# Designed miniproteins, single chains, continued (4), part 70

Each design is a single chain, and the fold is of that chain. pLDDT is the mean over its residues in the fold that is shown.

## One batch from the design tools (miniprotein)

Design m14409
Fold by ESMFold2-Fast:
Structure m14409 (fold): chain A 109 residues (1-109)
Amino acid sequence: MEIEKEYKEKLEELRKEAEENKDNNDPLLRAKLLLKEIEAVAKYGLETGDEELVLIATQAAEALLLSLQGKSADEIQARAEELRKLDKEERIKRFEEAKKEIEEWLKKE
């Protein structure tokens, strides 16, 4: 499918960007690069109807947001488990909300 080809090409572009910045220890840059990867996974999951990829993207977005807020690994894991209980529509909505909050947080710096 063209969707799969676009996803693979996007991941390769993101890997090249990460490699070019491998010596940059700026946590904000790392967060921005990770968000781009999470968005690519979410888009692919939504376009293919893969509910597990949507869950993975939602869990990753929440983990990134909570890490930026200084939450512990245990709190992040507990939140990931709660997200598994959400239906497809709730997962999509939570992903969009988490993404927006991350983007707002990154703009502060």
Scores: mean pLDDT 80

Design m14410
Fold by ESMFold2-Fast:
Structure m14410 (fold): chain A 99 residues (1-99)
Amino acid sequence: EEFERDVLAALAEIYAAISQKTAERSTDPEVRELLKKAAENLQKAADAIRQGDFKTAAEYFKKSAEYLEKAYELSGDPSIKGLANAAKRLAEQAEELAK
């Protein structure tokens, strides 16, 4: 469904914005860099979804989840863990749409 594609892309853009805002509030330079990289990969995933490239989107969601998990390991911030889990769920949805 085109609607499911639009929702998936919008969620990726929302989580990218949240990751970027969390980076701006972080005092740890390494956590800040990881959160910015996660935001970039979430935005690339959204762009791939809008182009109908669900396989590439799933790869970007997985990369974003890896950056978010590393940021969580360094920060202990449960909101970052929530973002990592969200990125993993978006990767699973993109893989399902790629079938």
Scores: mean pLDDT 88

Design m14411
Fold by ESMFold2-Fast:
Structure m14411 (fold): chain A 80 residues (1-80)
Amino acid sequence: SKEELGKQTLESALAGLERLDPEFAEKVRKIIEETDDVEEFHKKLQELANERLKTLSPLEAIVLSMLVAAVSFAIDLIKE
């Protein structure tokens, strides 16, 4: 199901974020817990990611961007 795929994708992406940046991963988890509206979630996630990207190397920025995109995709599948 889309929900199961979304849940598995979210768990994998959050684990990846935890390995890369535990503090950022915790902030993402908090946004997921506190935000019911998908559009508001995407705005908050984008703002958080944009601030963090300014402090990363180019390679780290690419990896973070891919993981953030996976989280975004997963939430869309779960909350469809």
Scores: mean pLDDT 86

Design m14412
Fold by ESMFold2-Fast:
Structure m14412 (fold): chain A 59 residues (1-59)
Amino acid sequence: MEFSREDIERAAKLVGLAPGSVSRAIRDPERLEKAKQRIATSRLEGGALLAVHYAELRK
């Protein structure tokens, strides 16, 4: 699964991080695979789902 620049920017806004930080997170193969599996079941957009998941991990 590929995330567009717009998806990355949107995810960054949701999490309150720089787009570069979100882009780095999706380049982690383990995080990307987990996000892909959740997208298949949740029907959320990739960028938005990854932002929520990343925010939860930072709690």
Scores: mean pLDDT 57

Design m14413
Fold by ESMFold2-Fast:
Structure m14413 (fold): chain A 86 residues (1-86)
Amino acid sequence: MDKKLLLEIIGLILRLIGEVLDEKDPELKKLLEELIKLANKLLDDDSKLEELKKLLEEALKALELKDKKKKIEELKKVIEKLKELL
């Protein structure tokens, strides 16, 4: 296991947990909680960590969008890609 890669992924997950705590919209909060749950399941597979890191970075980038509809659409795309990695 690449310790640096694992620590980077843990850092991204912690940032997403922070976003859940700050989120007031119930649909966005539910999507973020599902995203974190899927990410945690993928942590046990070393072969998937590089793609997991990329997808978590895509999720955080989606959260920077001001348009709620686009934010939801981009988060749903990341969730589907995470499900494909399982």
Scores: mean pLDDT 85

Design m14414
Fold by ESMFold2-Fast:
Structure m14414 (fold): chain A 83 residues (1-83)
Amino acid sequence: MLEEAKEKLRKLVEELVEAANAKDYEKVQKIHGEIISLVNENPELTEFAAELYEEASKKVKDKEISEQLKEEAERLKELAKER
């Protein structure tokens, strides 16, 4: 169900922010991979994922990771337009 996938996506992004703020870069990469897999399986979530990554970029203290999340949000927004 789409609502279950949205809830899972929200939780994964929250875990991503916590891992980034804990400087657990291996966990950040793993969670990012899980998010991208979920979005690829549910393309209608692409725009929602972009919004969550934009919000996550504001919560992450590490400037480099924050910038990477913002770039990913922009990429996902463009991908959603192609749908």
Scores: mean pLDDT 84

Design m14415
Fold by ESMFold2-Fast:
Structure m14415 (fold): chain A 70 residues (1-70)
Amino acid sequence: LSPGQLAAAVQQVLAPFDLPQANRNALTQLVLAQPEVLKTDPQQFANLLKEIVKDDYHRDQVGKALLTRL
């Protein structure tokens, strides 16, 4: 996937969660910078996700959606 296609895919995955635009942008940049971390280092991905999504109610669901659909 091109960076633009990957960015669009991340935005589509995040759309149902009604996250602030800043959080959606930060998650998109995270995936674009480190696409392999989702599969190769789930611990590091979880730590990075905690820095972006502070709300425990959304963090688990967002993490599962990104891991499953990307």
Scores: mean pLDDT 75

Design m14416
Fold by ESMFold2-Fast:
Structure m14416 (fold): chain A 106 residues (1-106)
Amino acid sequence: DPVEEEIRRLLRQGDIEGAVLLAVDAAVDYAIENNLSPEESRRLVDEALERVFELLAELIREGQVSEETLELVKRLVENIEKNPYNDFQKKLAEKLKKALEELEKR
């Protein structure tokens, strides 16, 4: 998948925002082209976000992200844990936290 390869490239470079925007734009374009309902469109966007954070977690476990990116991810997890707005954000933070813990065991 050319989009997933570009997402992985952006994440390796520490461009988490660019990776998220690319994934969300692809999901929104698909929703518009297929005339999906607002509920179906929301589900696709949530799935796209979840996939980006799954890929980020994989790259963290594989040691393929910089120390600067790891510090950014740690701060994001801490901010979400202190101020969770919904269960979805908490779930994403838990996935990243687990990947960071697995990396530290090495």
Scores: mean pLDDT 80

Design m14417
Fold by ESMFold2-Fast:
Structure m14417 (fold): chain A 88 residues (1-88)
Amino acid sequence: SSEEEAKREEAERIKEEAERELERYLKQAKDSAGDPEKVLEYLKKAEDVGIRAASRLLRLGEEELAKEVQEYAQRVAKEMLEIKEKAE
């Protein structure tokens, strides 16, 4: 139905927006690799993006998309932590 299609389109937009924000913060963390405090700030922002997007997707009943966003956010967070550790 049109309602189900609208919810699916919203879910896809949430995922795409979250992935773009995560990529932007990862780039900012890489650009700030010599500053562990800034990397940690971007890590916190990236974690917030992942949490909010996953929660929104779960409320829409889109469990698989929520899992995909969580897994992507975890990969981004891991890369940021590696950048931070190398700077210390």
Scores: mean pLDDT 87

Design m14418
Fold by ESMFold2-Fast:
Structure m14418 (fold): chain A 82 residues (1-82)
Amino acid sequence: TNMEELYEKKKEEARRRALEKFGSEEAAEKVVKALDKLYEELKKTNNFSGDASQSALDELEKKMEEVAEKTIKEIEEEKKKE
């Protein structure tokens, strides 16, 4: 579906961004796990279980970008403290 395609695309983009920024597969996996958790939670709440409308796709993209950015920032702050 368009929703699954968008999810996979955004997940791969976020993974690549983390690898480029941190040079660490562990950082990339942390970002991927956060996005996987978000997607599973959205599916459980039926937010995206119905019609894959444009508004549902926009919501998924927005939330994935927010979670990816937040997770990357958390990793960056953790590395600054060590």
Scores: mean pLDDT 76

Design m14419
Fold by ESMFold2-Fast:
Order: structure tokens, then C-alpha cells, then sequence
Structure m14419 (fold): chain A 68 residues (1-68)
């Protein structure tokens, strides 16, 4: 099961799970950029994946902060 407490800024298990999934997307995007730095298409794919992950984490944190 996904961890129930991922970050200090996230107060609920659901928001913690969402933030963890977003963080995993960021890591995936960064890994694609690192492993395929000479491939512009893969770098662009990695950037897009990382940005989507950042958005997911940001929404989870903001939602959790509004509840606290």
C-alpha cells in the first residue's frame, strides 16, 4: 500500500498518496532526462512528465494546507 504519511505539509492519507505519485512522476521525468540527455525527444518527454508530477504534488500540498 502507498505510505500514509509522505510529507509534513500533507495532512491526509489520500493527499499523501497523491503527493507520492506526483513525486514518482518527477523522479521518472528526471531519470529520462539523465539517461537520454542526448535525445531531445526523450528529454522533452522527461520535462513534460516532471512538470505533471510537480503539478500533482503542488495540488496535494495546497489541498492539505487548506484542510489544516
Amino acid sequence: MISQAAFDLVRTPEDAARAREGAAMVERGLQLMREHSDDLEKVNEGIGTALRGIGTVTEAVLRSRRLG
Scores: mean pLDDT 72

Design m14420
Fold by ESMFold2-Fast:
Structure m14420 (fold): chain A 70 residues (1-70)
Amino acid sequence: EAAAAARARELLAQVEAQLQALQQQNAQTIQNLRDQYAKNPEAVRSEVEAYVTGLLQQARALYDAALAAA
């Protein structure tokens, strides 16, 4: 019981750290793409949305993996 709970907490902490890293990377990439979007708004819009969606899917996959491991 205690060992399983400790393992679950460790996995959740690891997932949280990875999500924070992805969020920061996502913010930097969006800022760079927003500069391009200001110059070419319609061409970049869908690419920005697709990129953000991809990163969010990765974050969710990490949560699902942590739940499956518990």
Scores: mean pLDDT 69

Design m14421
Fold by ESMFold2-Fast:
Structure m14421 (fold): chain A 102 residues (1-102)
Amino acid sequence: LTAAGALLGALGGLLATLAGTLGAKEGSGEKLKKAVAGAIAGAGGYFLGLKATNALQAAAGGLAAATGGAAAAEGATTPLAAALGAAGAALGAAGAALGAAG
């Protein structure tokens, strides 16, 4: 469960980072701020997920990915960026739940 949670968190973080990067490229003002915040939080979730060795680390990575995905979705300027952010948030949330359960 912890390994599965860590992998879902890492994947969610990667998707959140991609969504945030796409939003940052086209965004301005508030959307740019949210896209950048989403990319940073997503990157944190990705790295925490990859380095997770216990349930707490896997849960933290998943939570960071979920937060990043949500922010990236809010900052999205294209349907693709919004979809990637939402997918990152969902995978991050699932990763956090599975990580905590392990």
Scores: mean pLDDT 76

Design m14422
Fold by ESMFold2-Fast:
Structure m14422 (fold): chain A 87 residues (1-87)
Amino acid sequence: HMTLVEAMRYADELAREKYGLPPGAVSFALLAIMTELGIGRGDEPAIEVLERIIEKLKNSKDPSLKAFYEKYKPILEEVLKRAREEE
């Protein structure tokens, strides 16, 4: 299965290659969001963590979390798809 560390590495790779974002931009933002939402503990399977992040962001009433979701949704969905394929 895909680990959270592997998922974050893949997210940064996608961000760099397909969206022109700086190195670490998505993994750094994801770690901040996970901390804010109380999600994830380093050794959890990526699929479980990503599904919880996406669901909380999708249903959030916080304008900042909504903006984050709209901006990074394509990357988050791509990483989740890969995590599912690694199961």
Scores: mean pLDDT 75

Design m14423
Fold by ESMFold2-Fast:
Structure m14423 (fold): chain A 69 residues (1-69)
Amino acid sequence: SLREELLEVARELRRLGEKERKAGNLKDAETLERLAREVERLARDESASDFDLEVALSLGRAALVSAKL
């Protein structure tokens, strides 16, 4: 489901944020952690539309690709 995929994206973003924090890249860590929280919030928000979930999934996946480069 879209919500399960968003929770997986949030977990991966959080892992990358932890890696950046340990490396001393605090600004990047804070950005990734904030994005992870926002994606998780939307995944658990029963009032979020399918459109909102699809947009969040697309943006979250794009952020993961960018962070891994």
Scores: mean pLDDT 85

Design m14424
Fold by ESMFold2-Fast:
Structure m14424 (fold): chain A 68 residues (1-68)
Amino acid sequence: SAAAVRARGEALVRALEGLSLEEAKEAAISFVSTLPLPQEVRDEYIARIRAAKDKAELLAIVREAAGL
């Protein structure tokens, strides 16, 4: 459900604050890969996550993907 996705996204955002950018990107990619989105939309989010220059940009992408 959308509520379950949001709850997982909020928990992930908190966890990512304690990780390096590389670790955070891997965790974010894993999260997006499990979302009930069309494959092309998931691939676009994964590409954006890989291209993220800093943690603030990464967190913004994760929030968007989670519907936060």
Scores: mean pLDDT 87

Design m14425
Fold by ESMFold2-Fast:
Structure m14425 (fold): chain A 80 residues (1-80)
Amino acid sequence: KPTIEELISKLLSLLSAEDAKKIKELMDKEMPEVDPSLSPKQQLIRSVRIFLDILKKEVKLSPEQQALVDELEKLLESME
């Protein structure tokens, strides 16, 4: 079964180099400061949700990319 990291890596591999760079730059700018009250798992879920929100707003997703986004969202919903 694919992990969150595997799904993100595959999503990024399907992006153009320009889109991948743009998403990384926006992630660096939009990521909130580390909240020490959150567990590492909660911090990961928060980071992935922000990544998906940026991706949906900034990139026109192909059907293959949308399927990976749907898998990631389903996986996040199965976690806290």
Scores: mean pLDDT 77

Design m14426
Fold by ESMFold2-Fast:
Structure m14426 (fold): chain A 74 residues (1-74)
Amino acid sequence: MKKEEEEYKKLLEEAKETIQKALEEGDAETMLEAVERVMEAEMKRLGLYSEEDKEKYKLALEKYREQIAKLVAA
């Protein structure tokens, strides 16, 4: 339990650093990949097992990806 929580926190820290660096470099693809990793880790942590719950989460992330891509393109 504690080890999984520490791994999750480490993944969040790495993702934040990757997102910040990618935003400074204008690398939308790397930034979107980091966001996807966080989303998948969060789904596993929350125990989202149903296909419907996974699809709803993916749709929410898709809208977030569009917003991030728009910010990087600006």
Scores: mean pLDDT 70

Design m14427
Fold by ESMFold2-Fast:
Structure m14427 (fold): chain A 79 residues (1-79)
Amino acid sequence: YGGIYGLISTSLSNAIQLGDFETALNILRQSLDNGKRGDTVTAQATIEVAESLLDSFPEEVQPEVRKLIEELREVLKKS
């Protein structure tokens, strides 16, 4: 778990720091797709990282991040 958490945390933090919010959203979308295919570990790690970094996104991007977190939580409920 620590390995996947660290990978997502580093990748997402770097995208946010660079102002590359499209890449940050694509990281969340990729984890959602992986979660739908049964990778619940990646889905859980992505929820934890995205929630911790939510305030680091611009206000206009935060609704899409919250929506993706909700979709990730629904994936976990179906597992």
Scores: mean pLDDT 83

Design m14428
Fold by ESMFold2-Fast:
Structure m14428 (fold): chain A 81 residues (1-81)
Amino acid sequence: SALQVLAGIMLQEILDLVPEEKREEMRELYAEFMARLRAARSAAEILAVVRETVARLKKEFPELADEVDALFATFEAALAA
């Protein structure tokens, strides 16, 4: 669905904000969220995966919080359009 594509793009852009050396440490977490996104059967499930990813990344990388919030705001604006 278009929502799954948009959520996937947002998750990828957020991952691109994480330094290369820390991406391996987050490999399992990223794979888990991507698998949940692919398995999502409803808009509510897709949105839950996105929100959990945002919350976890802000907790693990507080220095990236503003950039993560900006990407999530763009995603929410696209949902409202």
Scores: mean pLDDT 75

Design m14429
Fold by ESMFold2-Fast:
Structure m14429 (fold): chain A 87 residues (1-87)
Amino acid sequence: MSNEEKIKELKEKAIKEIEELTKEALSRIDDPEKQKQIEKAAKNVIEAIEKEAERAIKENVPVSTFERRLKGLVDLFRKSVEEIEKE
């Protein structure tokens, strides 16, 4: 598998994880304002993931480096959801 193909695969998996986390959070939270904040956070992190994948492909970033960056973005989203729920 090419570096580009592997980056695209990891990108798609990360986006799917964000979408699943968003769906789970929205099923737990009845507050419309918090739901809106979670959806906005999801949109922002998905955009960041897509931009990072484009950069990684253009710059031929090692798959391991890209995977660590994706994990950071997913972890950031998990923390954002937790903070929104706590407010």
Scores: mean pLDDT 85

Design m14430
Fold by ESMFold2-Fast:
Formats: sequence, C-alpha cells, structure tokens
Structure m14430 (fold): chain A 54 residues (1-54)
Amino acid sequence: LSEEEFKKILELSMKMISLAVELIIARKEGDKDRVAEIQKQIDQLSEEINKIYK
C-alpha cells in the first residue's frame, strides 16, 4: 500500500466508526429508517476500503 492509500483507509475507517456510533444511537431510538440509511453508508464505505486493498 502507498502512503496515500493508507491515509485514505484511515479516513474511511474513522468514518465507519462514526457511522457505527450513529447506528447504535438510531437502534436505541428505534428509528428503523435511519438504521437502514446508516447501514447502507457503512456498506458503501466497506466497498471503498475493499477496492483500495485490491
């Protein structure tokens, strides 16, 4: 991995952590629509990270 790729992975990983926290809050509040939206964003970030690891 290049230094630029590593930096991008760190940024995406931090975004995933933030989304995971929001997901926990949304689940606690019982907001199913928001849970689905946050899960979709997590899935998109996971795909971006996997793309870099190729």
Scores: mean pLDDT 81

Design m14431
Fold by ESMFold2-Fast:
Structure m14431 (fold): chain A 90 residues (1-90)
Amino acid sequence: MPVPSVEELVELVRRLAELLRQGRGDSPEASEVALRVAEGISLLTAATGDPEGGRRLMELLSQLVQAVLAGDDEAAQKTFEELVRLVEEM
């Protein structure tokens, strides 16, 4: 499969956060989007040869999910910005 673009991966992360904010985290759509995000990070990590970057992306994704579920909009925004920056640097 083609490696997702940075823009496509960022849009998938944004969609996942939106579903979680709507209380749809247990939906089939949220599960599908989450799997696509994980696959995208794995493919990007393989394509760049940067396992530390991939590990950090997964850590930031976990932190973003926790912040959104906690209703911490400031933490969610900061974590999302760090995630976008890291993806753009890979």
Scores: mean pLDDT 79

Design m14432
Fold by ESMFold2-Fast:
Structure m14432 (fold): chain A 95 residues (1-95)
Amino acid sequence: SPPQLHEINALISQLVSQLKLDTSKPTGILIYGEGGVGKTTLSLHLALYLLGKNLPVEDEIALRKTPNPALNLEKLQELEPELAQKKIYIATGRP
């Protein structure tokens, strides 16, 4: 089954804690892995966590029911100006 939003949020919280990320400074994050492994989904939820934001309820419900890479990318792109303002840079890479 695709991971539930609460599982993703728990993972993000654990990762941020383990990495001891200091978002008061310019922060660069590279998410590396094979195509299709949910890098865009992880990037979206990491961006939301770092900005202290939640998805609109309708988008959260839609993404919890069915994987939607296009919606994940759209929502991530909507956050890019605020991420840039806070000097947070999230990139994805492949082998």
Scores: mean pLDDT 67

Design m14433
Fold by ESMFold2-Fast:
Structure m14433 (fold): chain A 116 residues (1-116)
Amino acid sequence: SDVLSSNKKRLQQLQSQLDSLQGEINKLNEQLSKPDLSLSELRSLLSETDEVIAQLDVLLDELNKLRDELSKLDSEEAKTLIKQVDDLIGQVNSLRAEALSLRSQLESRIKALEKS
């Protein structure tokens, strides 16, 4: 149906957004691996990490809305899409936990440099 086709396209767009955010977290991890980061650079990375967390929160909201829309459809295909949405929610939650860990590491490094 047109509704299912639209929901599949929306799910693909949300997956693409998650892939982009995973790429940003990977870049942040690479930057944070440098031992000689300045206070200014650490604060910039913290700001970027906070932006990724905010985008993950928006993505979670959109996935929950899609799940609610799909739950109103009495079809086997809708049930399959709900499973895919639930898998994607799990991936977003995992990436959000990773982003929060990065945020904590950045805060610790900033605090250490502010004391020196």
Scores: mean pLDDT 90

Design m14434
Fold by ESMFold2-Fast:
Parts: structure tokens; sequence; C-alpha cells
Structure m14434 (fold): chain A 91 residues (1-91)
């Protein structure tokens, strides 16, 4: 339960960072994309430490799909949605 609580806290922090990055991307901030990737990498690392290898693979695939989006705001939104979906599966 404590390890799950730590994972959920890290995912919540990553979601909050991705929400801020999406807002900054909409304002044309070029650093928003890198900040979103860093937040997503922290989520990947936390999931990997928790042995959630299928969720890690899904989030890496989401990064590849996000890279196809025409705007940084859409890129960040794809990543945020995937981290939120993964969090909702953790009970």
Amino acid sequence: SSSLASLLKTLDQSIAELEKAEERAKEGDPSAREDALNATQRAIDALRKAGRFDDVAELIQAVKEAAKKPTDAEFVRVLKKKVEEIKQRLK
C-alpha cells in the first residue's frame, strides 16, 4: 500500500506538471515540450520501479504517437491523457 501511494503521488505530480506545460504550450512557450517529456519520464521511471512494465510500454508508445501531433499543446495533451488513464487503472 505504501509503494502504491508513492507511485500515485508521482503520477499526480507528473499530471500537474503536464497540465502546466499544456497551458504554457498554448501561450507559445518553446520549453513546454521538454518540460512535458521530463514529467513523462518521471512517470515512466516510477511505473518501472513499481514493476508496471505494460504501463511503461504503453506510455512510451504514447510519446511516439504524441510526436506526430502538429502542435506542442496537442503533444502535451496526449501525454497527460495517457498518464491519467494509467493512474485510473491503479486501485
Scores: mean pLDDT 89

Design m14435
Fold by ESMFold2-Fast:
Structure m14435 (fold): chain A 87 residues (1-87)
Amino acid sequence: SLRAEAAALLARFNELNGEASELLAKLTDQKLKDEITALLEELRRLAGRMEEALRAGDEASLQAVIDEMRRLIAELEKKLAEARAAI
């Protein structure tokens, strides 16, 4: 269900947010820090929109946010892998 997909994405973002915090503390590459920080800020905005869509029962808005959040989570995972390689 869309609600289950949304819950899974929110849980995954929470995990990645923790990983990102640890990596950002060790990372010296300012460009990569800025890229990761920007992705985290965008994902926080999407998480808020997702929670709002869930509360409203707006399945169309929820689907759009799920698709966008899935895309940005994939980008964040890639950037965190780059950060791990840089430490």
Scores: mean pLDDT 89

Design m14436
Fold by ESMFold2-Fast:
Structure m14436 (fold): chain A 84 residues (1-84)
Amino acid sequence: GSMSPEEAQEFARRHIERAMRVVEEAMERYKKDPNDKEAVLEAGIALGLAHIAVGVMRVVGGEPTPEIEEALRRMERALEELEK
C-alpha cells in the first residue's frame, strides 16, 4: 500500500471522531425515543470501526494518544447507558 504510518494514524483519528459524533447523536435520539434501537446499533457499529482503526494504527507502528483512548472509553460508557 501507499499509506504511510502518519496517514494511517490520521485515518484512524477521523474514524474515531466520526464514531464520537455518531454516539453523541444516538444519545440525543435515545433521550427523545428510548425505543430507537437503530441509533444504538449505529453507535455500536461506529465504536467497533473505531477499535478496528486503532488496531490498524498499532500494526503500522503507531500508538493511540491518551485523548483517543479516553474518547474510546467515554463512547463505551455512553453505549452501556443507552443499552440499559
Scores: mean pLDDT 76

Design m14437
Fold by ESMFold2-Fast:
Structure m14437 (fold): chain A 98 residues (1-98)
Amino acid sequence: MPAPSEEERLKILEERIEKFFEEALKKAKELGEEIAKKVEEAVKKLKELPVEERAKKLKEAMAIVEPELLKRLAERGREPGLEDLKEFLERVSEIILE
């Protein structure tokens, strides 16, 4: 197939980000109202940015939080659970809202 145009690439990226936001909000709602509110505010702020900047900011926030979470899990000597997912979503949202 021919390579997608820049417009098609941006549309694919936007659809992937939107799906990620839907999954993150769904998970946050399962974890509690307070975390759901933080995730909703972070998603709203990201949606104010162009698609490429949205992707970059989300990736940068995740890159900061993932090593912090892994270090905490190693120090606690336990497997990842719902509390770790909650902490991850909260920290990513806080960095986005900063």
Scores: mean pLDDT 75

Design m14438
Fold by ESMFold2-Fast:
Structure m14438 (fold): chain A 81 residues (1-81)
Amino acid sequence: GEEHFRRGDYEAAIEEYRRLGEQGDAEAYLNLARVLLEMGDYEGAREMVGRAAQLLLSRGEVPEGHLRRIQELVEAIERGE
């Protein structure tokens, strides 16, 4: 029941983060996962975390902050189910 909680802002954020993620921005996928988690889309959030992880791993070294965000998002998704 989040019909009035800035739905237009969610749509704009989803579009922008998806576009940035497709351009290779792993942080954009992590931000998108958080937005989807807030919306109760646990499947979408998990998928975006997976894409972020793949991008980071393909670059060799994973920044510490990104790894922590991935762990936090996975734990939040698992607790939400």
Scores: mean pLDDT 75

Design m14439
Fold by ESMFold2-Fast:
Structure m14439 (fold): chain A 59 residues (1-59)
Amino acid sequence: SPAAVAAFAETLGLSASAGRAALALLQAGFSPEQVVQLLTREGASREAATALVDFILSL
């Protein structure tokens, strides 16, 4: 759910909006690596971005 993704993003030090954006991008057909790259461009660590994307893909 978007709420669960937002909550998990916050545990990684990311914003709730970044979590929801990552979910929306994956649902729109962006690849996991594209979403990780976009999150790191916005200042996320690669570790946090990868953990968030892996979490979404586990749903």
Scores: mean pLDDT 86

Design m14440
Fold by ESMFold2-Fast:
Structure m14440 (fold): chain A 73 residues (1-73)
Amino acid sequence: MSSELQRYAAMLLGTKEPVSLEEAKAILAEELSDESDPERRSLTMMYVTVLLKHGSPRDQAAVAELLKSLGLE
């Protein structure tokens, strides 16, 4: 059983195998920093916001760290 964050990152890579939580955070940081596709960036922001409010404690902690590292809280 993978966390929702890990599953989302794997989907962005186009793989069915779960990525590590550290890799997931790196992938999502890059996605959230990409201004070339504002629609995709907006969808990713919405998804991580939902996980921050309603995800598992592990996903909530990972998302909080990710957003803090990007200057977003």
Scores: mean pLDDT 75

Design m14441
Fold by ESMFold2-Fast:
Structure m14441 (fold): chain A 94 residues (1-94)
Amino acid sequence: VRAQLEQLAKEFAELVKEFLLSQSKNEFDKEVAESLARMELEVLKIALRQPISTFASDLIEQAKKFSEIAKSKGYDDIAEKLEELAKQLDALLK
């Protein structure tokens, strides 16, 4: 369960990074997006010390929010991956 949660957290961070980089117009914006993605991954590493149910619930909420944002901007592939990630996280709570 813990190893699965760690893997899903990494996949979430990578999808957020991909989404932010796809929106960047120039090299400076890409560097900012990459820095934000790295910071989010570090926050997720700290959160992994929390109870699995609490961390997974928070991650599901964030994945759903990013999925909606990605869909609104036409990034359907990223949105679908985020929805699938949320489903896998929900399975860990059962």
Scores: mean pLDDT 68

Design m14442
Fold by ESMFold2-Fast:
Structure m14442 (fold): chain A 58 residues (1-58)
Amino acid sequence: DAYRSISDIYQSVSQSLQQASDNLLQTGPQNQPSADSGLQDSQNYQDRATQYQSLYNS
C-alpha cells in the first residue's frame, strides 16, 4: 500500500542522510554545521517514516 511504500522510502533517505552526516563529522569539526543540518533532515525523514508506518499498521 502507499503508506508502506512512503514509509520505506523515508526510512531509506533518513539512513543515507545520517550516514553522510556521520562521515562529514569524521572529516573535521569545521563540517559540524553541514553535519548538523543533515542529521536534522535525517530525523525529519525518520519521523515521517514512523508516522506513515503507524498509519498502515493501524
Scores: mean pLDDT 79

Design m14443
Fold by ESMFold2-Fast:
Structure m14443 (fold): chain A 79 residues (1-79)
Amino acid sequence: MERGRALLEAFKAFAEKVDKQAGIDELKKAGRSDLIPEFEAQYDLFSEGNTDEEISQEAQKAATVIERALRESEERRRR
């Protein structure tokens, strides 16, 4: 699975549950366990000083931005 897609699914999973393990489980399911340390480092920085609600909202926004970038990249490859 593409790196961006795997990270997108991980961020969506943790945003929905506000649970770091949900994101890790998505990376394992995608066969991208190599991205777990990167996801954990990003989660730790992102969660520092934020409430669960703020973390969830920012993760949702980040997922939307990544999804848009992936769709644009895929469209450019098709053209």
Scores: mean pLDDT 68

